# Designs tried in a protein design run: designed miniproteins, single chains, continued (5). Part 26

Each design is a single chain, and the fold is of that chain. pLDDT is the mean over its residues in the fold that is shown.

## One batch from the design tools (miniprotein)

Design m16927
Fold by ESMFold2-Fast:
Formats: sequence, structure tokens, C-alpha cells
Structure m16927 (fold): chain A 93 residues (1-93)
Amino acid sequence: GLERALAALDEFYQSVKDYLIEAAKEVGEEYARLVEKLSPEDAFAVAMIAASLRHLPPEEVRELVEQWMLEKGYDEETARAAGEAAAKLVERS
């Protein structure tokens, strides 16, 4: 039913967040800690931005993710960490 579907969606968002945290760890442990502050939904949004823009230079994806994070109300340090993690995801693809 709906409750099971919502639980599966929450688990999926968390798995995408875990993937983003692993990308952040490749940049540095401090960046991984900052990315842990994201909601699973916001971490999913960051990963989707990276996936949709995977053909752009990593530095451009970083800047776009940083801008999106700041508009969502995250601090500059957390926004930068999410941007670096997103850039790392693009480098992998």
C-alpha cells in the first residue's frame, strides 16, 4: 500500500544521500560530514542535478549546485561541500 511505497521512497532517497556522501569522502572527510547535514530529499536533488548535467565540466556543475544550495538556505560551507561532491559524481561518469 501507500505506506510501504513511502517507506521505499525514503529508503531510496537515503541510499542516494549515502552515494553523495561517498563522493564527498573522495574530496575529504570534512566534506562528507557537511553533506550529512542535507535532508535525504535535498541530497537526492543534488545528485539529480549532477546526473542531468553530467556532460558539463565538473567545475560548472559545482557552481550550479552551490547556487541551488544557497537558494535552499544552506550555509556557504555546506553548499560548497555539496557542490564538490556533485562535481566528483560528474567526474565518475
Scores: mean pLDDT 85

Design m16928
Fold by ESMFold2-Fast:
Structure m16928 (fold): chain A 106 residues (1-106)
Amino acid sequence: KALEYVREAIEHFRRAIEAAESGDTDAAVQHGREALVAIGKAYEAVRKSDLPPEVKEEAIRLLDEAARHVVEGINAAESGDYQKAVEHFRRAVEALERAAELLEKA
């Protein structure tokens, strides 16, 4: 479940990046918020899992990193700074891809 939610969040961020690159603030914000919801579900799934404590700690750290970047990306998109929004959404994807790799190996 955690890996599935992480992959769902990555897909929402890819849509958010596409929207931000086209200057579509409403779509970028909406997809960013959908990604944040998926990150929250991934966080809860990791917490409730039987994964080793060190794997849980690293996964949660990566999810927290992604969540910070999505909030900054949404704020940038709302202010019309689409380049900054794309940069933050890409950083969120990088953190989530690392989380996916970690969870897939566990």
Scores: mean pLDDT 88

Design m16929
Fold by ESMFold2-Fast:
Structure m16929 (fold): chain A 87 residues (1-87)
Amino acid sequence: SMEIEKAEEKVKEAKEAYEKNPSKETAKALGEAYEELGKAYRKEGKLEEAIEAYRKAAEAYRKAGDMKKAIEAEIEAGILEIEIALS
């Protein structure tokens, strides 16, 4: 999927930016990139990969101090875990 490939490239770039300059801004950008990756995986039915991406988004949002987005990402991961359990 072109959408997944694009999201993976964004995650790579955001991760490299965060590693070079750890800040709330680069952590937030990393969270946003992982959230896009989670959405792309979810759209393609790759639910386990989507869960991991949302969990990593939540971790990055916590580092950014954005607790609302961190909780929202954890909720998305939890919903997907329920979807897998009911399949």
Scores: mean pLDDT 91

Design m16930
Fold by ESMFold2-Fast:
Structure m16930 (fold): chain A 104 residues (1-104)
Amino acid sequence: ADEYLAKGEAAFKAGDLEKAVEYYQKAIDLDPNNAKAWLNLGVVLAAQGKLEEAAEYFRKAAEIGDDKTKAAALLLLAEVLEKQGKFEEAEKAREEAEELLKKL
């Protein structure tokens, strides 16, 4: 699962959205509770400008993930909230993520 997530992240960085989706989908197929796979699908949706859908995927990742994944999901959620004009809520999510990262 983690190897497919890493490959998906590399593909996404290279701009290969189709390949990234394939790797993330394989990760979810192996484990539907893989929070990182939900997180990364949210990133793809955010790249497409689907901010509300991206926020939902990030919330799902934060809900089922460990503290490290939750922190990452909250940072990405903060970016989406900021783009929606919810600056105070975005900052709060960012602060929560930073607090989690300090305890890892």
Scores: mean pLDDT 82

Design m16931
Fold by ESMFold2-Fast:
Structure m16931 (fold): chain A 68 residues (1-68)
Amino acid sequence: MVSEEELEREVTVALGRMYVGLGNLLLEKKNDGEGAAELYLEAAKLFEEAGDLELAEEARRKAEEAAA
């Protein structure tokens, strides 16, 4: 069974993925690159806390692209 700490990490990753999705929606619906970039950076922090460095790097790239 998943430990309490592992469950917390899984929830943190899921929350990070939700922030990425919200950032994508801001770009699509409001064309708000700056707002999307902030959401992607929050996602990257959550992925780093969870130890998922690949997702964190992907989220940071999305933030840089959105802010450009």
Scores: mean pLDDT 81

Design m16932
Fold by ESMFold2-Fast:
Structure m16932 (fold): chain A 87 residues (1-87)
Amino acid sequence: MVSEEALKYLRQGKEAFEKNDYEKAIEYFEKAIQVDPTLAEAYYLLGEAYKKLNDYEKAVEYFSRAILLDPKNEKAKKLYQEAKKKL
């Protein structure tokens, strides 16, 4: 079962991301993956948050992990290639 605590952190991270508070979003998404390291959505959103902060190396790392956990996420694959071009 997916941890309710991991989903709570994921939700709080998404709220921070929507407010453009990318550093706070990262803190919550990191807490989500500490509770549930299989939560592909949290890795995907970490990649997006790091991309917003122009940290393309970390964005590539997290998009790669998101794709490994959810190979059907075509948006993550596209963002991975875009971030990789910035390296």
Scores: mean pLDDT 87

Design m16933
Fold by ESMFold2-Fast:
Structure m16933 (fold): chain A 65 residues (1-65)
Amino acid sequence: MEELLLEAEILLALGLMALAIGDPELAVRQLTRALELAREAGASPELLAEIERALAEAREALAAQ
């Protein structure tokens, strides 16, 4: 459980970095996996909301390409 939470947090950070460098395809993939793991790990509502917000931004950036 703890390992899944840590992996979700790492994937969130990587997804945000992918967005920052202009790779929304990579960001969507990483953030989707982060959300899956966070849900499985029973992450806090705050962490889930942060991942969902980042994923929404990534999807919008991807659609704008």
Scores: mean pLDDT 85

Design m16934
Fold by ESMFold2-Fast:
Structure m16934 (fold): chain A 57 residues (1-57)
Amino acid sequence: GAMAERAAEEARNAAAVAAALGRPDLSKQATEAADRVLAGGGEEAVREALEAADSVG
């Protein structure tokens, strides 16, 4: 749904920002969280993706 797509997009955007800031650990975490949402991980995956995006700042 729209919320899952938004969460995955925010996490992928955060992953790109983290990579640019020299934080490959956060980039990997955000990318994996986004992939879980797109694979149908449900509400838990959406929450984890948003938390990963927040961690990048």
Scores: mean pLDDT 82

Design m16935
Fold by ESMFold2-Fast:
Structure m16935 (fold): chain A 97 residues (1-97)
Amino acid sequence: MSEKELETEVLLALLRMAVAIARKLLEKGASEEDLQAMVDTIAKLAEQIIATGDKKAIAEAAELVEELLAAAEARLGADSPVVARLRETLARLREAL
């Protein structure tokens, strides 16, 4: 594995963890403020994954964000700032593919 491949795997692992935490917060009825902090972290990780240029990693990141977006829309509604941030992040990932 190259150093660049290792960096990409670490970023994906961090994104998977951030998404899992965000899903748990949604399940527990966490405040939109707490959720916004987590989706901001997810957006930053997504931008770093895009910057790697690894299309497979970008595709995996898009799937993770899409799953979280569906859960957030179901719980918070489509007009939530959290949902808007996730939708923007997903669009950025898909544009990079």
Scores: mean pLDDT 85

Design m16936
Fold by ESMFold2-Fast:
Structure m16936 (fold): chain A 58 residues (1-58)
Amino acid sequence: ATVYRLVVRDAAGRVVWEGETTDVPAAVRALAAALPPGTYTLVRTSADATETAELVVP
């Protein structure tokens, strides 16, 4: 399975969480349940690519 490194930054650019997972959707759901409401930047890194996405916690 592909291992992904996840880094989550808050609106100020501070790292609020980082870790590794083989199931990005499950990790994102867990983070959304645990993080305070706000807008975050999620950086996903694998051996093949680095992707950036916005994570909105209501």
Scores: mean pLDDT 79

Design m16937
Fold by ESMFold2-Fast:
Structure m16937 (fold): chain A 57 residues (1-57)
Amino acid sequence: SAEVEAMLEEAREAIAAGDLERAERLLKQLYTRLHDAAQPHRAEIEELGRELRRAAE
């Protein structure tokens, strides 16, 4: 799951940079197209989703 790991890192960087649209697109890929491969990373994805929602408010 190198692709999942790369997307998680990119999403984290996007949130830190305030690029919330990019972070949302990356997280949507992890929830949809890469859903099964992302299962071992579910807790981290959920945490990033909460951070994204907090940053967007």
Scores: mean pLDDT 81

Design m16938
Fold by ESMFold2-Fast:
Structure m16938 (fold): chain A 60 residues (1-60)
Amino acid sequence: STTLTLEFDDPALAEEVAAELEAEDPRVRTSVEGNTLTITDTGPVEHHIGLVLRAIGRSL
């Protein structure tokens, strides 16, 4: 399992990215605490990073 933690300037953006990630792949688990997003994936890091970058791009 791979865990990635991201900190955003805006907690609303963290929630939007979390929602996009869960919509893209239901195997991804997200947790939002304030402006911090924690993402857990059972796949490889490359897959995980790719999903996160796409979700951020859709939310911006």
Scores: mean pLDDT 76

Design m16939
Fold by ESMFold2-Fast:
Structure m16939 (fold): chain A 63 residues (1-63)
Amino acid sequence: SALAHYNRGLAYEALGEPELAAEDYILALRLDPDHADAAAALKALAERHPAALPAAGRRLAAA
């Protein structure tokens, strides 16, 4: 489940949809807080597109 959301987030980034990618990475981390790949992807996305993330997503990316 978390892996599926992470993979969909990667697909959204490839399509140029950073807000949708952020939603999927956040959901992956809610399902599995230890998902290192989703955490790294969300952090990288927050650095490139800070406006794409809600406040909760920015907190997750900063961790």
Scores: mean pLDDT 76

Design m16940
Fold by ESMFold2-Fast:
Structure m16940 (fold): chain A 84 residues (1-84)
Amino acid sequence: MIEINIGEEITVPVGSRVIFSSNNYYIEIPGIIRTAPGEEASFILEIEGEYRYYASENPNERGNEFSIINAEGEGEAELRIIDY
């Protein structure tokens, strides 16, 4: 299992499972997943490429800042993205 903090960027293999777990932020990858503070949600990086995730304290505003998860190469990992 790989663990990073919100705002960090990473490359993981295609097929990796990403888990969002935050007590402070709504986390979103547009069209794929959204999670609220205190919730866990997960998805699988089925397609190669860059995924942009956003963290916001406001449920109605995504914000303009994003961080990148890049899905590249073969293998599978479990990635957890958490608060600082």
Scores: mean pLDDT 82

Design m16941
Fold by ESMFold2-Fast:
Structure m16941 (fold): chain A 75 residues (1-75)
Amino acid sequence: SELEKKMVEKLLEFLEKENVSPKNYEEELPELIEYLSENFKEVPSDEELEKLFNIFAPEKEKGLSEETKELLKKL
């Protein structure tokens, strides 16, 4: 669907902005995309995506940029 495509695009843009390699989240990405498609009727905000990353992969902070890690720790 158009909504699903926009969610995937926004997620990829978020990851690129945060300097996260898709390979670091290869196993988690499909699960996260499925969760977004099932639980969101609209494209989530950057703030919501940051919260989801904290919930699904707190241990995966190693794959995130230093800026993202600092933002997540402030939440």
Scores: mean pLDDT 61

Design m16942
Fold by ESMFold2-Fast:
Structure m16942 (fold): chain A 57 residues (1-57)
Amino acid sequence: MEKEKKIEEIIEEGVKLAEGGVPLEDVLKRVRDALRSLGFSEEEIERAVEEVKKRVE
């Protein structure tokens, strides 16, 4: 999967978890941990976290 598609996939999974009733803090932690494990930069991780917040909050 392309880098951009992988980030979007993780964002979508995070949004689904939050919509399913998982606490937002746990969702954001999972998104950060997943992207770090895949070697994404802190800038990319923070953009993904902000996007999850924007879609959920």
Scores: mean pLDDT 80

Design m16943
Fold by ESMFold2-Fast:
Structure m16943 (fold): chain A 68 residues (1-68)
Amino acid sequence: VAELEREAEARLAELRARNAANPQPEVARRIAEAEALLRRGRASPDRAEAERLLREALELLERVEEGR
């Protein structure tokens, strides 16, 4: 779980920096969705749920990186 958290945080930071340089509303919305999933994953007392939410956040970030 900690590894997924670190990866999600790193990707979020990079995407936030990129979007800050050239703001796009759609990208900002996707970043906000991923941030919400990461926050929920961190807050979840259930390890399996936390892992699922973190993987979902990473998948969303990957789609943004692909330009979707």
Scores: mean pLDDT 78

Design m16944
Fold by ESMFold2-Fast:
Structure m16944 (fold): chain A 65 residues (1-65)
Amino acid sequence: GPKEEKAREFLEEQRRLLEEAVRAAADGDYATMDAYAARGRELSREAAKELGLSLAELQRLTNSL
């Protein structure tokens, strides 16, 4: 349903941010790594708020996808 689709989109964006952070770390750019990690945390909070879920409920939903 719409919540599952939106949760999947947020999960995919979080995965992208993690990949960028890992790449930055591999290049020794820890400032950029930290920035992507911070954005990932903020995205999780925004997603949970937008869907009316707790972070635990969001994780449960994404685990069921």
Scores: mean pLDDT 82

Design m16945
Fold by ESMFold2-Fast:
Structure m16945 (fold): chain A 76 residues (1-76)
Amino acid sequence: MEVSKRTKALSEIGRSLLDGESKDKSIQKGKDILIKMGVSDDDAEKTANDIVNSLLSSNITQTQVNTLEKGAKNLE
């Protein structure tokens, strides 16, 4: 998967988790963004699950999410 697509999914999932949304909803948001960028449904689901599990294993901060969102915007 292209790094730019993963970064956009990572920023969306990170924001969702910081906003207190469920794991399932965060996965759905990441999957939707990846599909819009041309990723297959199966690959989008696997990538979104990987990202959510990675973020939940770390203490993600508002500053980290802001940095990811800025990076994702620059990839447009």
Scores: mean pLDDT 74

Design m16946
Fold by ESMFold2-Fast:
Structure m16946 (fold): chain A 80 residues (1-80)
Amino acid sequence: MSKVEKLRSYIDKINEAVKNKDYETLIKILKEMAEEFPEYKKSFDQFIENLKKAKNDFEYELIAGSLIVFLATEIVVLEK
């Protein structure tokens, strides 16, 4: 599986976790991604800290949306 295919797979997992309001699974996914993509570890660690500080569904959805935008942008760069 290519880096792009892995990132697309993670976006699907993130979308499913958000749909189910399973923010513990979202944090688990981010930890797994930080191990698999050490080049993005700093960014993923920041998203984890933001999720831990989130107080309601709106804040979780905003953080998850920002994460998806980050991953989609990286996919576009890699497909060039």
Scores: mean pLDDT 85

Design m16947
Fold by ESMFold2-Fast:
Structure m16947 (fold): chain A 85 residues (1-85)
Amino acid sequence: DLKKKLEEILKNKDEESLVKLLSEISGDKLLPARYLREVKKDPVKALYLERKVLGLPLVDIKSQEDLEKEQKEIDKAIEERKKLE
């Protein structure tokens, strides 16, 4: 029962489990990374999760310039997937 699972997650205030459940329902494997970037305001952690989902190697984010560079690489990988679809 999806409703009962959702009620348990909300009662425990487990936002991570909620986002994971929504990702499974929607089929959007990037949804947890989007949540980290937009809701938690953690772009570095979001970037690492996106790289993991896309099968890209981990990189050290040492500066704002590194963050922007890595975001551009992820954007290109997403565009390539859209072209195949």
Scores: mean pLDDT 69

Design m16948
Fold by ESMFold2-Fast:
Structure m16948 (fold): chain A 73 residues (1-73)
Amino acid sequence: TKEFLELPQKLVEEAKELFKQKKYEEAIKKAEEAIKLAKFILSVTPESELHKKYEKIIKESEEIIKEAKKALE
């Protein structure tokens, strides 16, 4: 489904918005959901240009988690 393939990107954008609002715990949760789903898609799809897109989503999500955890210290 198209909606399923777009979901990791939507979750990352939601995490970014939550981070801007200083809702760090919620931002972490959304970013973790994005990573989980992106990794699942990467595990079941063959090599493709889409892999670079999902790798970027994972990187951006990991960055949000790292920065949000620092803000919660």
Scores: mean pLDDT 82

Design m16950
Fold by ESMFold2-Fast:
Structure m16950 (fold): chain A 75 residues (1-75)
Amino acid sequence: SRKIFIGNLSPDTTVADIEAKIKELLPSVKPQKITFLNPTSAFVEFANVSDAAVAIIALNGTKLKGRVLRVDFAV
């Protein structure tokens, strides 16, 4: 899947916060679409499956706004 799930986001997290975190960890990878499922969860879509896989490895278990992110493939 080209889509990943990000959970355990702070409720005040914005699209810009997620974009900035991805740019910080993976400056060569650009998210194509970010969609909030609820205040603490989002889907992020990438250009290809390889970008999505690298994003999971880089983002899962990292902190954003004091919260440890839970990241995996979305279906």
Scores: mean pLDDT 85

Design m16951
Fold by ESMFold2-Fast:
Structure m16951 (fold): chain A 71 residues (1-71)
Amino acid sequence: MVGERVELLSGFGELTGSEFEIIHVGEDGVVAIGGVANGRVHVLVLQEDPDGPVALRSLATGEVRRYRVLW
């Protein structure tokens, strides 16, 4: 859901442990997340993938989903 806060769990390198916001939900399991970490604005586009290298936790629900990074 747009506006939902997510925690970056694994596979995000220096961004791991940061809290980002879902800024867009696209079709086919694509989401965009945005946030500020290390004094910089980051935007990541992710595709849902159960075997994906990165994981997000919803702060609203506690649900963990896996993704691959598109850019």
Scores: mean pLDDT 80

Design m16952
Fold by ESMFold2-Fast:
Structure m16952 (fold): chain A 79 residues (1-79)
Amino acid sequence: NAAQADAHEAQGDAHRAQGDEAEKQGDLETAAKHYREAAKHYLQAGELYEAAGDHAKAVEAYKKAGEALKKHVELLEKL
């Protein structure tokens, strides 16, 4: 369902933005949590786009998931 995939991508984007804001404020634990939630939503969006046959959007969502997960791991290394 493309609508569900779009909704998960939007949730991922919202969590990414909240992670960026928390990191800016120096709240690394809150930032790490939001980047993890962003990665989960982007991964779910990628899976739903792939199931719908939209491989281009699936690749984009999976790349966003990887970037969010990388941010999460980098912050955990500093905690």
Scores: mean pLDDT 89

Design m16953
Fold by ESMFold2-Fast:
Structure m16953 (fold): chain A 68 residues (1-68)
Amino acid sequence: KKEEEAKKLIEKGEEYLAKAEASTDPDERQQYINRAIKYYREAGEILGDEELTEKKIAEAVARVQAAR
Protein backbone atom coordinates (compact mmCIF):
# COMPACT_ATOMS: atom_id res chain seq x y z
CA LYS A 1 0.00 0.00 0.00
CA LYS A 2 2.79 2.47 0.84
CA GLU A 3 4.40 1.79 -2.55
CA GLU A 4 1.08 2.51 -4.28
CA GLU A 5 0.70 5.71 -2.24
CA ALA A 6 4.21 6.84 -3.22
CA LYS A 7 3.51 6.04 -6.89
CA LYS A 8 0.43 8.27 -6.83
CA LEU A 9 2.49 11.11 -5.34
CA ILE A 10 5.13 10.68 -8.07
CA GLU A 11 2.36 10.80 -10.70
CA LYS A 12 1.05 14.06 -9.19
CA GLY A 13 4.56 15.48 -9.30
CA GLU A 14 4.84 14.56 -12.98
CA GLU A 15 1.49 16.27 -13.67
CA TYR A 16 2.79 19.49 -12.10
CA LEU A 17 6.01 19.24 -14.14
CA ALA A 18 3.91 19.05 -17.31
CA LYS A 19 2.05 22.19 -16.20
CA ALA A 20 5.36 23.94 -15.49
CA GLU A 21 6.64 23.07 -18.99
CA ALA A 22 3.43 24.43 -20.55
CA SER A 23 3.50 27.70 -18.57
CA THR A 24 5.05 30.84 -20.07
CA ASP A 25 4.88 32.81 -16.78
CA PRO A 26 8.12 32.42 -14.74
CA ASP A 27 6.25 32.77 -11.42
CA GLU A 28 3.65 30.17 -12.39
CA ARG A 29 6.40 27.81 -13.63
CA GLN A 30 8.24 28.10 -10.31
CA GLN A 31 5.02 27.39 -8.38
CA TYR A 32 4.43 24.21 -10.42
CA ILE A 33 8.07 23.12 -9.96
CA ASN A 34 7.73 23.64 -6.20
CA ARG A 35 4.55 21.55 -6.19
CA ALA A 36 6.26 18.73 -8.12
CA ILE A 37 9.24 18.78 -5.72
CA LYS A 38 6.87 18.62 -2.73
CA TYR A 39 5.17 15.50 -4.11
CA TYR A 40 8.51 13.83 -4.90
CA ARG A 41 9.76 14.52 -1.37
CA GLU A 42 6.58 13.05 0.14
CA ALA A 43 6.99 9.94 -2.04
CA GLY A 44 10.65 9.61 -1.03
CA GLU A 45 9.73 9.90 2.65
CA ILE A 46 7.16 7.11 2.31
CA LEU A 47 9.69 4.88 0.51
CA GLY A 48 12.68 5.91 2.66
CA ASP A 49 14.65 6.47 -0.55
CA GLU A 50 16.63 9.73 -0.58
CA GLU A 51 18.42 8.82 -3.83
CA LEU A 52 15.10 8.44 -5.66
CA THR A 53 13.92 11.79 -4.28
CA GLU A 54 17.13 13.61 -5.32
CA LYS A 55 17.07 12.03 -8.79
CA LYS A 56 13.42 12.98 -9.39
CA ILE A 57 14.01 16.56 -8.24
CA ALA A 58 17.12 16.94 -10.43
CA GLU A 59 15.27 15.53 -13.46
CA ALA A 60 12.31 17.83 -12.78
CA VAL A 61 14.42 20.99 -12.60
CA ALA A 62 16.51 20.09 -15.67
CA ARG A 63 13.40 19.22 -17.69
CA VAL A 64 11.61 22.50 -16.99
CA GLN A 65 14.78 24.57 -17.57
CA ALA A 66 15.28 22.84 -20.95
CA ALA A 67 11.67 23.56 -21.98
CA ARG A 68 11.97 27.35 -21.44
Scores: mean pLDDT 77

Design m16954
Fold by ESMFold2-Fast:
Order: sequence, then C-alpha cells, then structure tokens
Structure m16954 (fold): chain A 68 residues (1-68)
Amino acid sequence: SAKEDLERLYEEVSADPRFEAELVGDDTLVITSKGSVEELIGLTLRIIGDYPNLEVSVEGDTITVKAK
C-alpha cells in the first residue's frame, strides 16, 4: 500500500546521513538534503522509479512525498 511504501522510504532515508526525514500526519514524508543538489536529484529519481504509488515534489533542498 502507499502507506507501507511511505514507511519503507522513511526507514531508508532515515538511515542515510545525507538526508533528514520527517513523517507529517499519516500520508506525507518531508526529506531535506544536508548536502548537494546532485544528491537531492539522485534521491528524487530513485523515489520516482521505486515508489510509483507515491507523489513526489521538489522545492529548493526539500523533497515532499505523499501517498496517492
């Protein structure tokens, strides 16, 4: 389910020291890059490829991921 996909993504990103991850409510994950734009782009593309049931948006250094 999209919620289980969000929870798996949260665990993956929380283990990566390049990013900070926060669950907001029941359906949203906010990811902030601590490093470069290249790292942010790489993670964004991975999420789009691996989690097709999640909606992804990027603004500045932040990725917002929402369950569809």
Scores: mean pLDDT 82

Design m16955
Fold by ESMFold2-Fast:
Formats: structure tokens, C-alpha cells, sequence
Structure m16955 (fold): chain A 78 residues (1-78)
């Protein structure tokens, strides 16, 4: 149950952080950037879950994918 509880907490925090980031990009006036931020937030949450499960390589790949989506979101919000 220890890992399951940490995974639940990671998912809840990830959802909250994703909502905050999406609102930020919406305030910048870019709905496309907000959509990319939402997708990036989902991948970031899965990366945290993978790290909790000890899947370091999988977590690294998910972090890299999330970072690429955030980079595109920032470029679109320019």
C-alpha cells in the first residue's frame, strides 16, 4: 500500500499543477499552448509515478517528452 498511496498523491498533485499551468497559458492568450501544457502535465505526472515505481529509464523518457511539449507551448505563446 505504500507505493499505491504515493502514486495517488503524485496523481493529485500532478492534476493540480497541470490545471495551474493550463490557466497560465490561457492567460497568455494561447489555447494551443494551453493544450500542449495539459498534455505535458499528464506526461510529467506519469513520469513521477514511474519514478515512484523504480522505473528510472521510463521516468526519464517521460520527463523528456513532457519537457518537449512545454517547450512547444512556450514557443506558441510567444
Amino acid sequence: MEKEKKIEEARKKGEEQTKETVEYFKELGSEEAAKLAEEGGKLLTEAHVAKIEGKEEEAKKLYEEANELYKKAVELAK
Scores: mean pLDDT 82

Design m16956
Fold by ESMFold2-Fast:
Structure m16956 (fold): chain A 82 residues (1-82)
Amino acid sequence: AIERALALTSEALGLLTPEQRAEALRLAQRRNGELPADAPSVERLRAFAEAVVEAAAGLPPEVRERIRRLLEEAVRLYEESL
């Protein structure tokens, strides 16, 4: 399940420009810093997914929806593998 989740995450990131990927990492770092140190890994992954979707705000709605769907599936697969 982890390898599939990583593949979906990679596909979602591939839909972003290099600048949007950099912004997604910055936002993910900020959101991760707002979580407690003992937060579950799935919560950190959700924070990362939210950051990626936010960084994609400038893309067409259908592309943003595809990114959101890919990341939701990745989070679900990761959660199921715990």
Scores: mean pLDDT 80

Design m16957
Fold by ESMFold2-Fast:
Structure m16957 (fold): chain A 73 residues (1-73)
Amino acid sequence: EKLREEAEKAWKAGDYERAMLLYTQAAVEYYRQGDLEKAAEYFRKASEAAEKLGNKDIAEHFRRVADRLRAEA
């Protein structure tokens, strides 16, 4: 929960590098808890942050992970 709040704060401040890291960490924690729907949502948000950084390869990676988790849920 704190990771989500910090990530949203970083994203609003334009700190997309920090937002990407925090969203990724939140996604991993939800995945470890078995919450595949929330894990997919946060990997999608990490992908959006990577797009803002211009890193298409990382953004595509996160989107594929999110899509796979959504299919399993």
Scores: mean pLDDT 84

Design m16958
Fold by ESMFold2-Fast:
Structure m16958 (fold): chain A 85 residues (1-85)
Amino acid sequence: DKLLELIQTLTAVVRRFGDNPEAQEVVRLAIRAMEAILNGESVEVQRSLIEEMRKATDRASEEVRPASEELIAKVEEVLRAAEAA
C-alpha cells in the first residue's frame, strides 16, 4: 500500500529530523499533498504542492535533501496509485 509506505517514510523523517525546520517544512508540505490526494482535490493543486516540496528540498541542507527527495517520490507514488483507482 503506497499510502502506508508514505506514512512510514514521514514517520522516519520526523523521528530523525524532528527539530530541523527545513525537514519540518517538507513534512508539512508532504502531509498537505497527501490530504489533497485523499480528498480528491484537483490535479493542479496536487502537483502545485509537490512543486513546493521540490522548492523546499532545493533550499534544504545536504543532510535533509535525500530524505526530502524520498518523501517527494513517495507522494508521487501515492498520486499515481490514486489516479489508477
Scores: mean pLDDT 82

Design m16959
Fold by ESMFold2-Fast:
Structure m16959 (fold): chain A 60 residues (1-60)
Amino acid sequence: GLTPAQQAAEARGLEAAKIVKEGIENKDIDSVVERLRTELGLDDETVANIRLSLEWHLEQ
């Protein structure tokens, strides 16, 4: 089975994916960035990389 650390990582990944999906649907990158930082405690570099990916996706 998964370790507690792996289970926590999977749960965080699912929450991040949900926030990103909602941001793409609403075209609101700033909301995604704020939620990832405040709700999931992601570091600024990770949040910045996700922002760049969202900006690229919305330009297509």
Scores: mean pLDDT 76

Design m16960
Fold by ESMFold2-Fast:
Structure m16960 (fold): chain A 55 residues (1-55)
Amino acid sequence: VPEALRHYREGLEAYEKGDYKKAIEHFERALKIDPSYIPDPEFVKKRIEELKKKL
């Protein structure tokens, strides 16, 4: 499994658990490694911004 996709999945799991700090860290890591393995990298960037507002 691509490392970027693994971090994306871990970010989704953290988000569902309400751990927004962990979700942001994993999403940012996924984008930094390789955004091409993320289903919608622009949507994930917007999600990071929204999660930062909730902290």
Scores: mean pLDDT 79

Design m16961
Fold by ESMFold2-Fast:
Structure m16961 (fold): chain A 120 residues (1-120)
Amino acid sequence: SPALEEGTRHLREGSAAYEAGDYEKAAKHFEQAAELFRDVDPYLAGVAYMLAGISYYKLGDYEKAAKYFERAAELFREVDPTHPLAAEAYRLIADSYEKLGDKEKAETYRQRADEVEAAA
């Protein structure tokens, strides 16, 4: 699939940018990878959204980080309701809301992570 090939290229270029500490460039490549994967491989789309979220977290954009981690969690849950990466995504959403000062949302997402882990 041309989308899988181009998405994989963006994933590699994003990873290289991330390793170089260029989190803005990394985030943009991971966003493009996620969009390319979205309709062809939900797992790879989830991974790309997770990496975009981590990149935005490194930039201090905790609101964008939380949104991308939420998209990743939804996709991982569609693959497997008890997927361990969904639990990790929920914990990263909680960390993002903690940074934003939203303690109530942070606790809600920690509880969701615990529920996924308990069901696995």
Scores: mean pLDDT 91

Design m16962
Fold by ESMFold2-Fast:
Structure m16962 (fold): chain A 73 residues (1-73)
Amino acid sequence: MTPREELVQMALRAAKAILDGNAEEAKKLIDEMVEKFKPSPEAVKHFDRAKQAAEEGNSEEAILHLAEAARLV
């Protein structure tokens, strides 16, 4: 599995947690992505916004920021 394929699989797992309403699992997976891939500050801001939106129950906003963060890694 390439690093990009692994990132995409982790992002899809985080997106599923967001859609399932499991903000705790979504935040955990996003933090694991940040630690593993050490993304740019711009990507980190989108990951942080995704975690905030997930906590607020805004799944659409959370997924949009998660997708943008993954694109920027």
Scores: mean pLDDT 86

Design m16963
Fold by ESMFold2-Fast:
Structure m16963 (fold): chain A 80 residues (1-80)
Amino acid sequence: MKLSEEGKKILEEAKKIASEAQEAYDSVPNPTEEQRKLMKEIQELYLKLLEAVYNGDLEKARELLEKLKEKAKKLLELVS
């Protein structure tokens, strides 16, 4: 089954954001509790976004994408 064009774009953007956050997190030899919690939240948001895209709930997927961007930005600021 092929995803909608919009769903594919949301998924590709989310995957890029999540991978950038993961790479930044993996660069930290001793992550703080705050950094670990933030990475877990990013992973949970990514999984929820995948579910929303799969279910065709593009409105929810866009909301989750915005939350994912906010959490990833915070993590990048903490590891920079």
Scores: mean pLDDT 84

